# Ledger of designs, part 104: designed miniproteins, single chains, continued (4)

Each design is a single chain, and the fold is of that chain. pLDDT is the mean over its residues in the fold that is shown.

## One batch from the design tools (miniprotein)

Design m15606
Fold by ESMFold2-Fast:
Structure m15606 (fold): chain A 76 residues (1-76)
Amino acid sequence: SGMIEEKARKILEEIKNSNPEEQAKLLEEVLKDEELAVALGKLIAEEEGRTPPTDEHAKAIVELELEKIKLEIKRG
């Protein structure tokens, strides 16, 4: 729904303006809501110019983004 997409866009902007610890926290909260995780993953794919993902692949994009952020935190 439009409401889920709007919430996902707001969260994506919050992530862009957050430090890695806050980014990880936001992504963990998103992953608790399957519809929101799918919507966010599709937005990330769109911004990166990728082919539109399936719902399963969209969720995996968010999971991989969280793992990237966790590695960034550990690397510092």
Scores: mean pLDDT 84

Design m15607
Fold by ESMFold2-Fast:
Structure m15607 (fold): chain A 62 residues (1-62)
Amino acid sequence: APDEALAGLSPVETALAVDILNRGVENTDYEELAKKYGISVETVKRIAERVKAWAEAAGLET
């Protein structure tokens, strides 16, 4: 479930993860999202990888 993939994330990281899910991982601009949410590009990449891993486990295309 999405809630499981989002467990242990901060509110900002959770909002970012939802945004990535809505856009699709392949359509994600990491630098723009880092600026939008006030976090590092490294953090955006880590959240995107976590979202991708969950989507793959759930049988979703990304």
Scores: mean pLDDT 73

Design m15608
Fold by ESMFold2-Fast:
Structure m15608 (fold): chain A 88 residues (1-88)
Amino acid sequence: GPLTPEQAERAFEIAREGADDLLKKAEEYVKQGKLSEAAILGTKAMMLYFAAAVEAWLAGRPDLAEEALRYGKEVSEKVDKLIEEAKK
């Protein structure tokens, strides 16, 4: 595959750090009433995890791929919840 198992693990860590940064920025945008911009950052964070999941699967790490998909779903749901709470 394009990545070794060790490289896929590193790609997952990079995706996690990037997603965490995007989530923090999305939370700041929600506080500013910039809900569309927050939604875009949430989607981008989810996409980073989905890319890491594909790389993990190709590297023979289905366990890491499943974890990355779960984290992608969780970050998307977290941003969506922040946006819905801001509308109240």
Scores: mean pLDDT 89

Design m15609
Fold by ESMFold2-Fast:
Structure m15609 (fold): chain A 83 residues (1-83)
Amino acid sequence: MVKVVVAPSEEIAKKVYEEALAAGKKVGFVDASAPYEEQLKAAEEAIKAGADVIIVLDEDKEKGIEVGERLAKEFGAELEVAE
């Protein structure tokens, strides 16, 4: 099952990325500042490419969570907020 991870900073996003790679997982990224249709396409293409984890980077944690919740609902994925 795909996991959507909201990272409220580049430092946290890097940590999530490195941890996922160390676990042998494939990672996709979604730009939270993009229109929702483009976010959806990016997530879909990442999942098709075999992504186990999708990282949503947004300096506004609340906006990042909203984007993450939409993607998790659309793809039946788990949602996690990284710290």
Scores: mean pLDDT 82

Design m15610
Fold by ESMFold2-Fast:
Structure m15610 (fold): chain A 75 residues (1-75)
Amino acid sequence: ERQEEIDREVALALVEMGAAIALNAVKQGKITVDEAIEWIRRIAEKVASKLTDPEAQEEVMRRAEELIEEIRKKA
């Protein structure tokens, strides 16, 4: 149980960091908004695939979609 909670917290942090890096890259003109969205989705899918709890997998994917919408609105 504790290990699953740690894995979930780490997974969410990884997706959030990936999104922050992608947004900064868009702001620097290094990548497009569409490329940033693809990176976030790819990271979320890879991270979620390492989790054993289906609820945690769903939470990670949902968080990624929230971050994608934030990027779309700010770009």
Scores: mean pLDDT 81

Design m15611
Fold by ESMFold2-Fast:
Structure m15611 (fold): chain A 113 residues (1-113)
Amino acid sequence: SEEMREELRKLGKEIDALLKELQANIDAGDVEGTRANLERLRAALSRLVQLYREAIDRGEVTDEMREFALALLERVKQGLRDLAKRSTDPEVQAELQQLIDAVDLLIEELKRR
């Protein structure tokens, strides 16, 4: 539906903004800010999964919607990889890697459906 498409666009913008905030936190050595924004990113990804599953349940998932979600997740994965390379904190690098692995699993789930 148009409402689901608009919600996906809003989530995409929120996720892009969070990735920029994460870069600023990492560049500043702000471990607490990094962790807070990683939790916000996990919450946004959870909402994306919920919207996509709702679309499947309603029989409303489209190729365009799947392609948008996949492109967004691939962008998140690449952004997190770039952030991991910029980070000098091993704990932050480990948390970024855990989220990259979680995003990889989501990408594979979406590709199968």
Scores: mean pLDDT 83

Design m15612
Fold by ESMFold2-Fast:
Structure m15612 (fold): chain A 73 residues (1-73)
Amino acid sequence: MLPTAVALQLAIKEIEEAKKEKDPEKIQRLQDGLGPFLRAYTDLPEETIERIVNLVKEKKYDEAIAFLRSLLE
């Protein structure tokens, strides 16, 4: 199993890549995949996961990255 910290770092990387990405299919894949990924590889509360996913869906990528970094301390 991935450690929670590693899963959060991978999520940050995917969001940073999506911020630079112009391909709608890759953006959609992140939006659809992020919630299931965090549920599978972290012990974060559902409300926390939904907040992160909603920030990404709203294209608030910098806010999503900052929030994920705050969970790493």
Scores: mean pLDDT 79

Design m15613
Fold by ESMFold2-Fast:
Structure m15613 (fold): chain A 72 residues (1-72)
Amino acid sequence: MAEELRKKADELEQQALEAIKNGDFKRASELFRQAINLYYKAEKEAGNPEEAEKRVKDLYDRFLKAIEEYSK
């Protein structure tokens, strides 16, 4: 169900942020990629691809800001 996919995507996003804090940027990028894929799948099942694109852009922006903060 879309709700389960969103919950899993949120958990992966949180794990990716934790990986960035630990300095594991390779792991973080893989986890964010998985989260984005699950998020697209959830929104596609909900019939709202336009919303998925906007939210994925937000996730991407958060990812970039986190990397910028921790990769000085």
Scores: mean pLDDT 76

Design m15614
Fold by ESMFold2-Fast:
Formats: C-alpha cells, structure tokens, sequence
Structure m15614 (fold): chain A 74 residues (1-74)
C-alpha cells in the first residue's frame, strides 16, 4: 500500500480501518486466552499507529500497518 499516493482523508480512513481491526483482534485474543505479551503488542501497535497518523508520518504508518497485518496472519 502506498499511503503517500492517497489523500489525507483516504489515509485517515485506511488508518481508521486498521485501528478498528486492531480492536477486534484484541477482543479475539482476550477471548481465546492469548499471552499478555501478544495483547500488549497489538495495543502498542494501535497507539503508535494513532501517533503516526497525528504526525502525518506516512513511512511509520505503513510500517506499523505491515507489522499489524503480519501479526493478524499468524
């Protein structure tokens, strides 16, 4: 995904969708009794992604989205 080619509104939507997916993943991890380290990792990714959006740090946002997708694919 190339966030730099997107408008600010489109970037905010992509990040918002990822944060929503992260919230759903946190609930799933809690329901299945995942290790606290995994729950904290997803929570950290969500906080850092929100910070990257605030700062309009496109490179960091892309890296965090990739890390989240890699975690979700496990």
Amino acid sequence: MDLRSLSREERERVVGDTLTAGGRLLLDLQRRGAPESEILRVARLMVELADALRDDDVDRAEALIREFEEFRAR
Scores: mean pLDDT 80

Design m15615
Fold by ESMFold2-Fast:
Structure m15615 (fold): chain A 74 residues (1-74)
Amino acid sequence: SIDDYITDKIKKSDTIPKSLYDAVKTDIMNRIKDSPDHMKFTVASITFIGIEGDIKNNSAYIDKLKKIQAQIDA
């Protein structure tokens, strides 16, 4: 499933902190929700690469993920 695919990609990443796994998954799922089913895996893969880049280079994106994670953990 797309859910299992995203979960597996996140867990295999050396870039994503374990504390932010659910926030990253939530962000990817939100970005792909409007994509056609046959494109969801492709869009998820591209989105994942972008997210790994943003985690390395964009402190504002990390702050956004921390806010999402806090809402999940509430």
Scores: mean pLDDT 82

Design m15616
Fold by ESMFold2-Fast:
Structure m15616 (fold): chain A 73 residues (1-73)
Amino acid sequence: ELEKKIEVLKKVGDSLIDIARPVLTPEELAELRKAYDEIIEKLKNGELTINQAVKELIDRARELVRRAVARRK
């Protein structure tokens, strides 16, 4: 059911943002939040399954964290 899928994605997104918060700049956090909102809309529109939405969100968070770590050198 769509509502339960959105709730799961929101919990995953909120958790990822909290975990990433100490590593990311405010600008990178805003970028992650924007990606999170876009992925939720794609899930609502039926463009993504819940599994695809979660994977895309994790992949974007991972990429942003990787870039943040690389920024040190």
Scores: mean pLDDT 81

Design m15617
Fold by ESMFold2-Fast:
Structure m15617 (fold): chain A 69 residues (1-69)
Amino acid sequence: DEAARLEAEWAALSPEERAAIETLLRLEIAERVGDGAAAEAARAELAANPPSARARALYERLRARYLAV
């Protein structure tokens, strides 16, 4: 079950890695709704604290499952 696997991988992340995934999600939402100010803020956070390879990989799987149109 992909959902159970995603939950387990999320639980294994550090707080910093979870924060990076939350920022990636906020950026995705801001871009989809056209909130330029929120998108700029999220991009600045990602530039200062870029996500780990593990966090980025998990975000792409979450995006594909829950955010694909």
Scores: mean pLDDT 80

Design m15618
Fold by ESMFold2-Fast:
Structure m15618 (fold): chain A 67 residues (1-67)
Amino acid sequence: SAQARVDALAAELTAPTVSVSAAVRLLRRHGIPVSRQDLIDTFGLRDERSRIPRARLVALARALYGL
């Protein structure tokens, strides 16, 4: 189910924030084809050194799985 996919992705996020590079690798492992630039643009980040809050990354995954 879509919820089970989100839960599996969320379980890999053990820290409150992740790097852009780590987020790209995580999303690609779960079948979401994104680039670093896609995440920078999507979250309105300053650059690749910016951190993504776990809650925002989980919310993006939920939206992409139609939840």
Scores: mean pLDDT 85

Design m15619
Fold by ESMFold2-Fast:
Structure m15619 (fold): chain A 78 residues (1-78)
Amino acid sequence: MKKHPLTGKELEKDEVTLSEAIEIVTEYAKKRGLTQEEIDELIEEVLRFMEAKGKDSMTLEELQEAVERALKRIEERR
């Protein structure tokens, strides 16, 4: 099995709950040296995505896309 780029773990499931998504994003952002404000931006993107779909879980593919969208906004502000 290949490790997921956000978690670095071998994953048996293709979806994550809101709490798991927040934990994954927070760890990923801290490892990248992002500020607390930038970490909050990533978390807000995940929350907006889940609210837009009316779900309390998301796929790892959806989580990756949400993180990458937030990172682009952060880079545009630099």
Scores: mean pLDDT 72

Design m15620
Fold by ESMFold2-Fast:
Structure m15620 (fold): chain A 86 residues (1-86)
Amino acid sequence: TTVTVTATVKADGTYAAETLARKLSEATGETAIAIAEQESPDTYRITATVTAKGMSAEELEARAQKAAEKFKAEIPSVLSVSIEVA
């Protein structure tokens, strides 16, 4: 089971893209793969992918939701966060 957490963050100069990717990765867990891309001049898109071994989709989704809450709490410039289960 794989869960993808996607966050859009305002590119206001407060954080570098790599810093945002690191913070989201830390929130989801150290084994998560996080990538930050500048989607527009004013917006970064940060995507973190988490895979589970022996974990249910619900358990992994709950972990991803907790990570999204933590990320939004730490980064006030977050515009949206979405979670997708595959």
Scores: mean pLDDT 75

Design m15621
Fold by ESMFold2-Fast:
Structure m15621 (fold): chain A 70 residues (1-70)
Amino acid sequence: MKYEEAGKLALKAVQALQAGDDETAIKHAKELGEVTGQYDEAEKAIKAAKAGDRGSALQHISKALQGGMP
């Protein structure tokens, strides 16, 4: 189910952000955007993570995940 896959990717991206692993967070945020079709929200999450704005990155990851739900 796409929402289970999206949820797993969102969790991995969040965990990577909390660990300071920006490369892994960016990788999983991109995959989340591909799975949900929410490329714009995934891109905003990536930009926020690169800027060190973890709060905005988490918010956009949540929006990308929400867009993938039925």
Scores: mean pLDDT 77

Design m15622
Fold by ESMFold2-Fast:
Structure m15622 (fold): chain A 87 residues (1-87)
Amino acid sequence: GEKGQKIAEEARKKLEEVVGPALQELSADEANEISGEINGALGYAAAGDKEKAKEYAKKAAKLLEEKGHKEAAKAVEEIVEEAAEKG
């Protein structure tokens, strides 16, 4: 419900701070793909679907790691896992 949405929104803000700079170094197409996976992960976390939230977070992290952004990749998995556990 609303609690899950608030947790997801706080996670989104943390992700924008850590992942935002990495996304700015990518092409619009690459940034949109990764952002789509992150938004999917946060949506599932808000809905209480922890399995899907983690799955989408891993997809985003893999794309970030493939592009050399290993710290951003770890941040995505960590922040989404925390949000999914709380939601």
Scores: mean pLDDT 82

Design m15623
Fold by ESMFold2-Fast:
Structure m15623 (fold): chain A 82 residues (1-82)
Amino acid sequence: SMEARAEAIAAEEAALLLGLSDEELRALIAEVEAALATSPDPAGARAALEALRAALAGDAERLAALLLAAHRALAAERAARA
């Protein structure tokens, strides 16, 4: 199902982020923070920042939940037509 695919993608992304060094994660956090004020998608940038911070904390469950929520939100937004 599409839901099972979203869960699988989120789990793979979480594993990749958890595999990064603390220094690599801090560098990514700094880049997202620097870009946040000028981002065309501030909500997406904040969500990415929360995920990176969860990865830096080693919180695998929170990271997976945040990534899954982001994929679900993206799917819902794509399905919505005003």
Scores: mean pLDDT 79

Design m15624
Fold by ESMFold2-Fast:
Structure m15624 (fold): chain A 112 residues (1-112)
Amino acid sequence: AAAARAAEEAALLAEAEANRPLPEVQADLAAAEANFPAQARAFARQLMETYGLSEELAREIEEALVNDWPEERVEELLRRVAEEAGEEAAEAVRRAYELARAQKAVLARLRA
């Protein structure tokens, strides 16, 4: 697994350095943006199954990931998640939020 991941990461870095044709980049970007709500929903459902989160909190997590909630509002959500399902669940949500922000930053860079 580690060797396959290193090869894939090297390939992605090589493609980034090669400056892929703009139409191909835009098509991949559109597909990623269209699929993001489905990924956020799947993650929220997994949190319900793994940590026993309520459907109401899972819905708020989905909205936070999709709709770029400000950090202050996300921090309050994380406190509620920790209170209901524990610190491990809150940490999982924090990591997902950071990954979502990083993904959106990459997409914004590719559009520039």
Scores: mean pLDDT 71

Design m15625
Fold by ESMFold2-Fast:
Structure m15625 (fold): chain A 61 residues (1-61)
Amino acid sequence: APVAPDEPLSAEELTETLIYLMKEGRLDLETALNSVKLAQRQGILSEKEAKEIEKKLKEEA
């Protein structure tokens, strides 16, 4: 049964998920970067964490 986790995705989990989707061809770099920016706006990621993730996403693209 689908159990919704009571905790939001960590920065590491979000990073790994976005890289995985990009490698599978399911997500382009622009969409991945927009997801990081959205998480930063929602307070899930700090500005520093968002910049580090964006750098990693660009390196994987």
Scores: mean pLDDT 74

Design m15626
Fold by ESMFold2-Fast:
Structure m15626 (fold): chain A 56 residues (1-56)
Amino acid sequence: MYFVVKVIDKRLKVGDKVLLKTTEGEFEGVVVEKLSEETFLVKLPKDVVPIEVEVL
């Protein structure tokens, strides 16, 4: 699945990895598109609901 995430770390680029904390545990996502300076589209390997995003 895909999620729009807002991250204050402006070093993120397409292909970068982020850690997503979900109700089912922590999953590594990949940035697939940069939408703005702070907003990114992230692909997850599993259909889960993210509750927190942590930059790796």
Scores: mean pLDDT 72

Design m15627
Fold by ESMFold2-Fast:
Structure m15627 (fold): chain A 81 residues (1-81)
Amino acid sequence: SAREEALALLEEAERLAREGERLLKDPSQVQEALEKAKRALELLEKAFGLAGHLSDEEVARLAEIAARTNEILREAEELLK
């Protein structure tokens, strides 16, 4: 179902965001953190397209993961300059 697809995308994006946060702690892994964050944003974009099938609490979780992922992108891009 569209709901099951949205939840699967949300769970995978959250996993990638957690990996990106972990990788950011190691200067040698910043590029990998950036790649994880970019992939998470792609999944989040698809999940937002399916947001009509999610509860208000799940939409809030989606927004929280998106905010975390954008912070990983910002920090990784700054560290790679």
Scores: mean pLDDT 89

Design m15628
Fold by ESMFold2-Fast:
Structure m15628 (fold): chain A 85 residues (1-85)
Amino acid sequence: ILQELGELYRESKEAYERGMAGDAETQRESAERLRENRERALELGKEGAKGDFSVATTGAAEEVVEEIERRYEEVERLYREQLEK
C-alpha cells in the first residue's frame, strides 16, 4: 500500500508535467490520468485503514490524494483555458 501510494504520486507528477507542457489533447489525457490516480489513492487509503499501521497509511494516502487533486485542478484549468481560445 505505501509503495503503491508512492508509485501513484510519481505517476501523477509525471502526468502533471506532461499536461502542463502539452497541447489540449495531452492536457485532457493528463487530467483523466490524474483523476484515475486520485480514485486509486482513495481506495488504497480505505484498505490501509483496516490493517496494521493504519495511521501511517491513512496519512500517506491523504497527502497523495491532496497533491493529485491540486495537480488535477491546475491541468483542468489550463485545458479549459485552451478550449476557450
Scores: mean pLDDT 72

Design m15629
Fold by ESMFold2-Fast:
Structure m15629 (fold): chain A 57 residues (1-57)
Amino acid sequence: TNNLQQEIDNLIEQARTEHGKACEVSVRAALDYYRNLAMPMKEILKRVKEAYNQACN
């Protein structure tokens, strides 16, 4: 469980450092949206990865 949160935190940091603030904002928005839907952490990580791939590539 803690490892999934660390992967999310690492993706946000990677978005910020490698792609800039616009990519970070998109990734954070996806995290906030799916957290507010009370999704399981594993599904949240999947959705955050999808947002990273769409916004940053």
Scores: mean pLDDT 80

Design m15630
Fold by ESMFold2-Fast:
Parts: structure tokens; sequence; C-alpha cells
Structure m15630 (fold): chain A 80 residues (1-80)
């Protein structure tokens, strides 16, 4: 995957997580902040081509926010 493709994928992933957060009325501001920080780290890992760290961050997100597991699984399938 090219650096430009990784950047585009990271941007799409960050947007998907933001949309998922906006669609969940039970998410607290603190939980939203934590998930947003993880989304930023995931984007940075993808841009750097660090797929090992990207998968580690996705695993952490699923453990902390199991309600977003479907979105996270879709993201995992897009990382190649």
Amino acid sequence: MSPGERYALGDEIEQALIDAMASNPSLTPKQGEELQKLAVRLREALVAGDYERAFELLREMKEKFPEFSEVIDEIEERIR
C-alpha cells in the first residue's frame, strides 16, 4: 500500500469512528475523548505503515468499547 493510500485509509477510518461516536447517544464525553485519541493514534500508525501497532490499537478499542466492535471489525478488514 502506498503512503497516499495509507493516509486516505487512515482518514476514512477516523471519519467512520467519528460517525459511529456521533450516532451513539449513550457515549459519555469522557468515553468520546478516549475513543477519539485512539482513532488519532490509529491514523498515525496507518500513515507510518505500522500495521502491527494499528492492529494493537484496534484490539484496545474493542476491549474498551465493545459496542463499536462491528465498526472496528469493518476497519480491520480494510487494513491490508
Scores: mean pLDDT 76

Design m15631
Fold by ESMFold2-Fast:
Structure m15631 (fold): chain A 72 residues (1-72)
Amino acid sequence: MESVKKMEEYLKKALELGSDKSPEGVAAMVGHILAAIGELEQAVLNGEVSEKEYEELVKKITETVKQANAML
């Protein structure tokens, strides 16, 4: 599951970049969250995830976005 692995890597990097709280760090965090969403879309299009796995991955993205918003 290449796209799922990339999604998780982007989400981890986003939180690391967001911890800086600089405008540049926040912009990089947003960019990595968008990249993670793109990888999830590719995983769905490639048939790499089930409906249950998709729900869990969307939850991971939502939790990351919630943490990102709390940093702002």
Scores: mean pLDDT 79

Design m15632
Fold by ESMFold2-Fast:
Structure m15632 (fold): chain A 67 residues (1-67)
Amino acid sequence: SLEEQQKKLEKIEKSVNEVLKKGDPVQLLVALHEIQRLLKTITDEEIKKKLEELKERVQKELAKLGV
């Protein structure tokens, strides 16, 4: 359901924000894989867009770390 997809987005956003603050490349790679898995299961276009934006933020931080 849309409500379940929204809750998954909120949970991953909170988790990813904590990982971004720590800047650990292993945790960032795990977060990237989790976002990619969610993108395969989410059907709502607005939630997909927010997950793609979250993915880009993680990829940008990994690039800054030389990963």
Scores: mean pLDDT 84

Design m15633
Fold by ESMFold2-Fast:
Structure m15633 (fold): chain A 65 residues (1-65)
Amino acid sequence: SMADREAAARRALAGAREVLATGDLTLLKSAQHELERLLPTAPEELRGELEALIAEIRKRIDQLA
């Protein structure tokens, strides 16, 4: 259902924000893949947040050795 997809997207967004604070490369890559997987089926109102967070995670990954 759309409610289930919204709940999944919101949980993934919250988890990804926590992962950004850790700087753990493995967790960052996992969070990126999860957000990218959810993006095509996410509610329209959450797509902007998902895209912005994917970009931020990608930037963080690129900065890590």
Scores: mean pLDDT 84

Design m15634
Fold by ESMFold2-Fast:
Structure m15634 (fold): chain A 87 residues (1-87)
Amino acid sequence: ATTTLSLTLDVPLLRAARTPIELPEFDIRDAAASDAVGRLFGLVAEALADTAAATRTISLETTSPAAEAAARAVIAAIRATLEATRA
């Protein structure tokens, strides 16, 4: 089955972050997982480059359980960075 993962970014809050986004552990030899991680960080970098953005939704669709697990871990790391910045 196809899984869709999404996250709405508070882009100014993410730019203010003093805590780096931690790279989660994943099998780098799994092409789908590596592509999912790379795609998500690419979307985050694009959001950070947009000086006018207040919010941006990033999304990923996958049929790979390994890619889903890696993507969920990246989203959790981004959320942790945002929560640390709010506190």
Scores: mean pLDDT 75

Design m15635
Fold by ESMFold2-Fast:
Structure m15635 (fold): chain A 71 residues (1-71)
Amino acid sequence: LTDEEAINYARMASYLAEQGKFDLAAKAAEIAAQSTSNPVAREYFQLAAEYAKNGDGEKAAEWARKAIDAL
């Protein structure tokens, strides 16, 4: 897995979170975290997954975007 794959999963996580599909959004964010070698982006993707699991789609999307910006 690569940073490009991390970005693709992060975009998927953001979209799914906006659709209210929090379980799938969390899964996509977790895969994005596993796909990157950047430790800051990894932390931000993990935060996005945590917010998605808590049903906070807006913050899940926000942290996924911050993770992409860190790449």
Scores: mean pLDDT 82

Design m15636
Fold by ESMFold2-Fast:
Structure m15636 (fold): chain A 65 residues (1-65)
Amino acid sequence: SAELEETGGEALEAIVKGQLKAGKANDKELFQKSQEIAVELRRAAHDGDLEKAREALERAKELLE
């Protein structure tokens, strides 16, 4: 759906920003967290699960705090 694609795109952008932040800070734990969220987002997209995609977006946004 369009909502799933939009939510997934937003979550992916936040994950990428989180990974860049982790790299700059040499924060391996933050990088691992971003990888876990990326896996969950891929599963949500594969399953068409909008609620799980929204959960991944919220967790990805936390990487940037």
Scores: mean pLDDT 86

Design m15637
Fold by ESMFold2-Fast:
Structure m15637 (fold): chain A 75 residues (1-75)
Amino acid sequence: SGLSGVGLIQAGEALTGADFADQQGSLSEAGELYREAARLFLDGARDPSKASELLKKGRELYDKGADLMQQALDK
């Protein structure tokens, strides 16, 4: 999709969801994956020289977390 703003909002919501899971003690496997993705994204923002690789790894973990959340919602 050409709407990069929507993607950034969704990424922010996922980071908020990971923080909420940690704070509420409701950490699931998806929450752990989102937390790791958030850490990689923050590390990429802090170190531009590694941003590309860290964002790629973060994206992969985020996608796995989203898939697990979708599976959980179908039950």
Scores: mean pLDDT 64

Design m15638
Fold by ESMFold2-Fast:
Structure m15638 (fold): chain A 81 residues (1-81)
Amino acid sequence: SMEEEFEKLKKEVEEGIEALKARRPDDPRVQQAIDFAKKNIELAEKEREKDPERAIRLYKSALNTVKLELDRIDLEEAKAA
């Protein structure tokens, strides 16, 4: 269902935010990514009933931001190794 898709995306974003906080708690770029993701989750939750297609796009935008930041950290760690 659409509700299950919303909850799945939200959970994936929240798990990604938790991973970012664990790996780089004091990185201002990480904090910016977390703030952006949280704002998009808030907007998505507001749009769920009014515009579910926009809500999905906002959840996916939040997830993409978190994934890109995790990838950046992975690349920096690979370069340091």
Scores: mean pLDDT 88

Design m15639
Fold by ESMFold2-Fast:
Structure m15639 (fold): chain A 62 residues (1-62)
Amino acid sequence: SEEFEREVAEALVLIYIAIGNIDKERGNTEAARESYEKAAQLANEAGLPDVAEEARTKADEA
């Protein structure tokens, strides 16, 4: 269903943000940036523009 597809997309977005946060804490700035960019892309596709903006900001700051 549409609801399950969106829920899976939302979970995946959060997973990529978490991976980015972990990589940033470890000093892996390139890996963190890539994970945040993937999160932003997925968030946009899932119709979550606020989350996409947050992820993009994190990528720019990484």
Scores: mean pLDDT 84

Design m15640
Fold by ESMFold2-Fast:
Structure m15640 (fold): chain A 71 residues (1-71)
Amino acid sequence: SMEEGIERAEKDVEELYEKGILNEEEKKEALGFIEKMREAVAAGDEKAALEALGKLLAFLKEVVEKNKHLL
């Protein structure tokens, strides 16, 4: 479900932060996209929820690629 996807995304973001792949600002931005997904789901706006998910995934891909030297 979308709710399970949101929970998994929150756990993934926390793990990336604990591993030092995300800094505090990047964690906050990722959590901001997750909050937008929650708001969209609560409003029944599936398109907005998928758009927020797409933005989250694109953001995480860019941050991981940028910070790959920390891995």
Scores: mean pLDDT 83

Design m15641
Fold by ESMFold2-Fast:
Structure m15641 (fold): chain A 99 residues (1-99)
Amino acid sequence: MSDAEIIEKLQELIDRISQLRLDYEAGKISLEQFRAGLVKEFDEAEKIFKEGNFPQSLIDKVLEYKKILEDPSSSAEQVLQAADDAESLMFQAILMLKL
């Protein structure tokens, strides 16, 4: 897999996470639907990071954010923050491939 292909997949993930947030904030989906959608996207992020041979620290961060999403006691604010943190992490991964 080329760096360009990995960058494209990470950009598509960022776009999907952003769309899930917009849909949740617009009231189009419930918090539980938003959480479930984010879990699916974080599973894909973990797969991309593993297949792209990214540092274990990035994989560990995705798993940390996923635990927040899977915890039913997590607030809406914590779920939104996990989405923001994951998008930031994906941007960092893209920058690593451009260096």
Scores: mean pLDDT 86

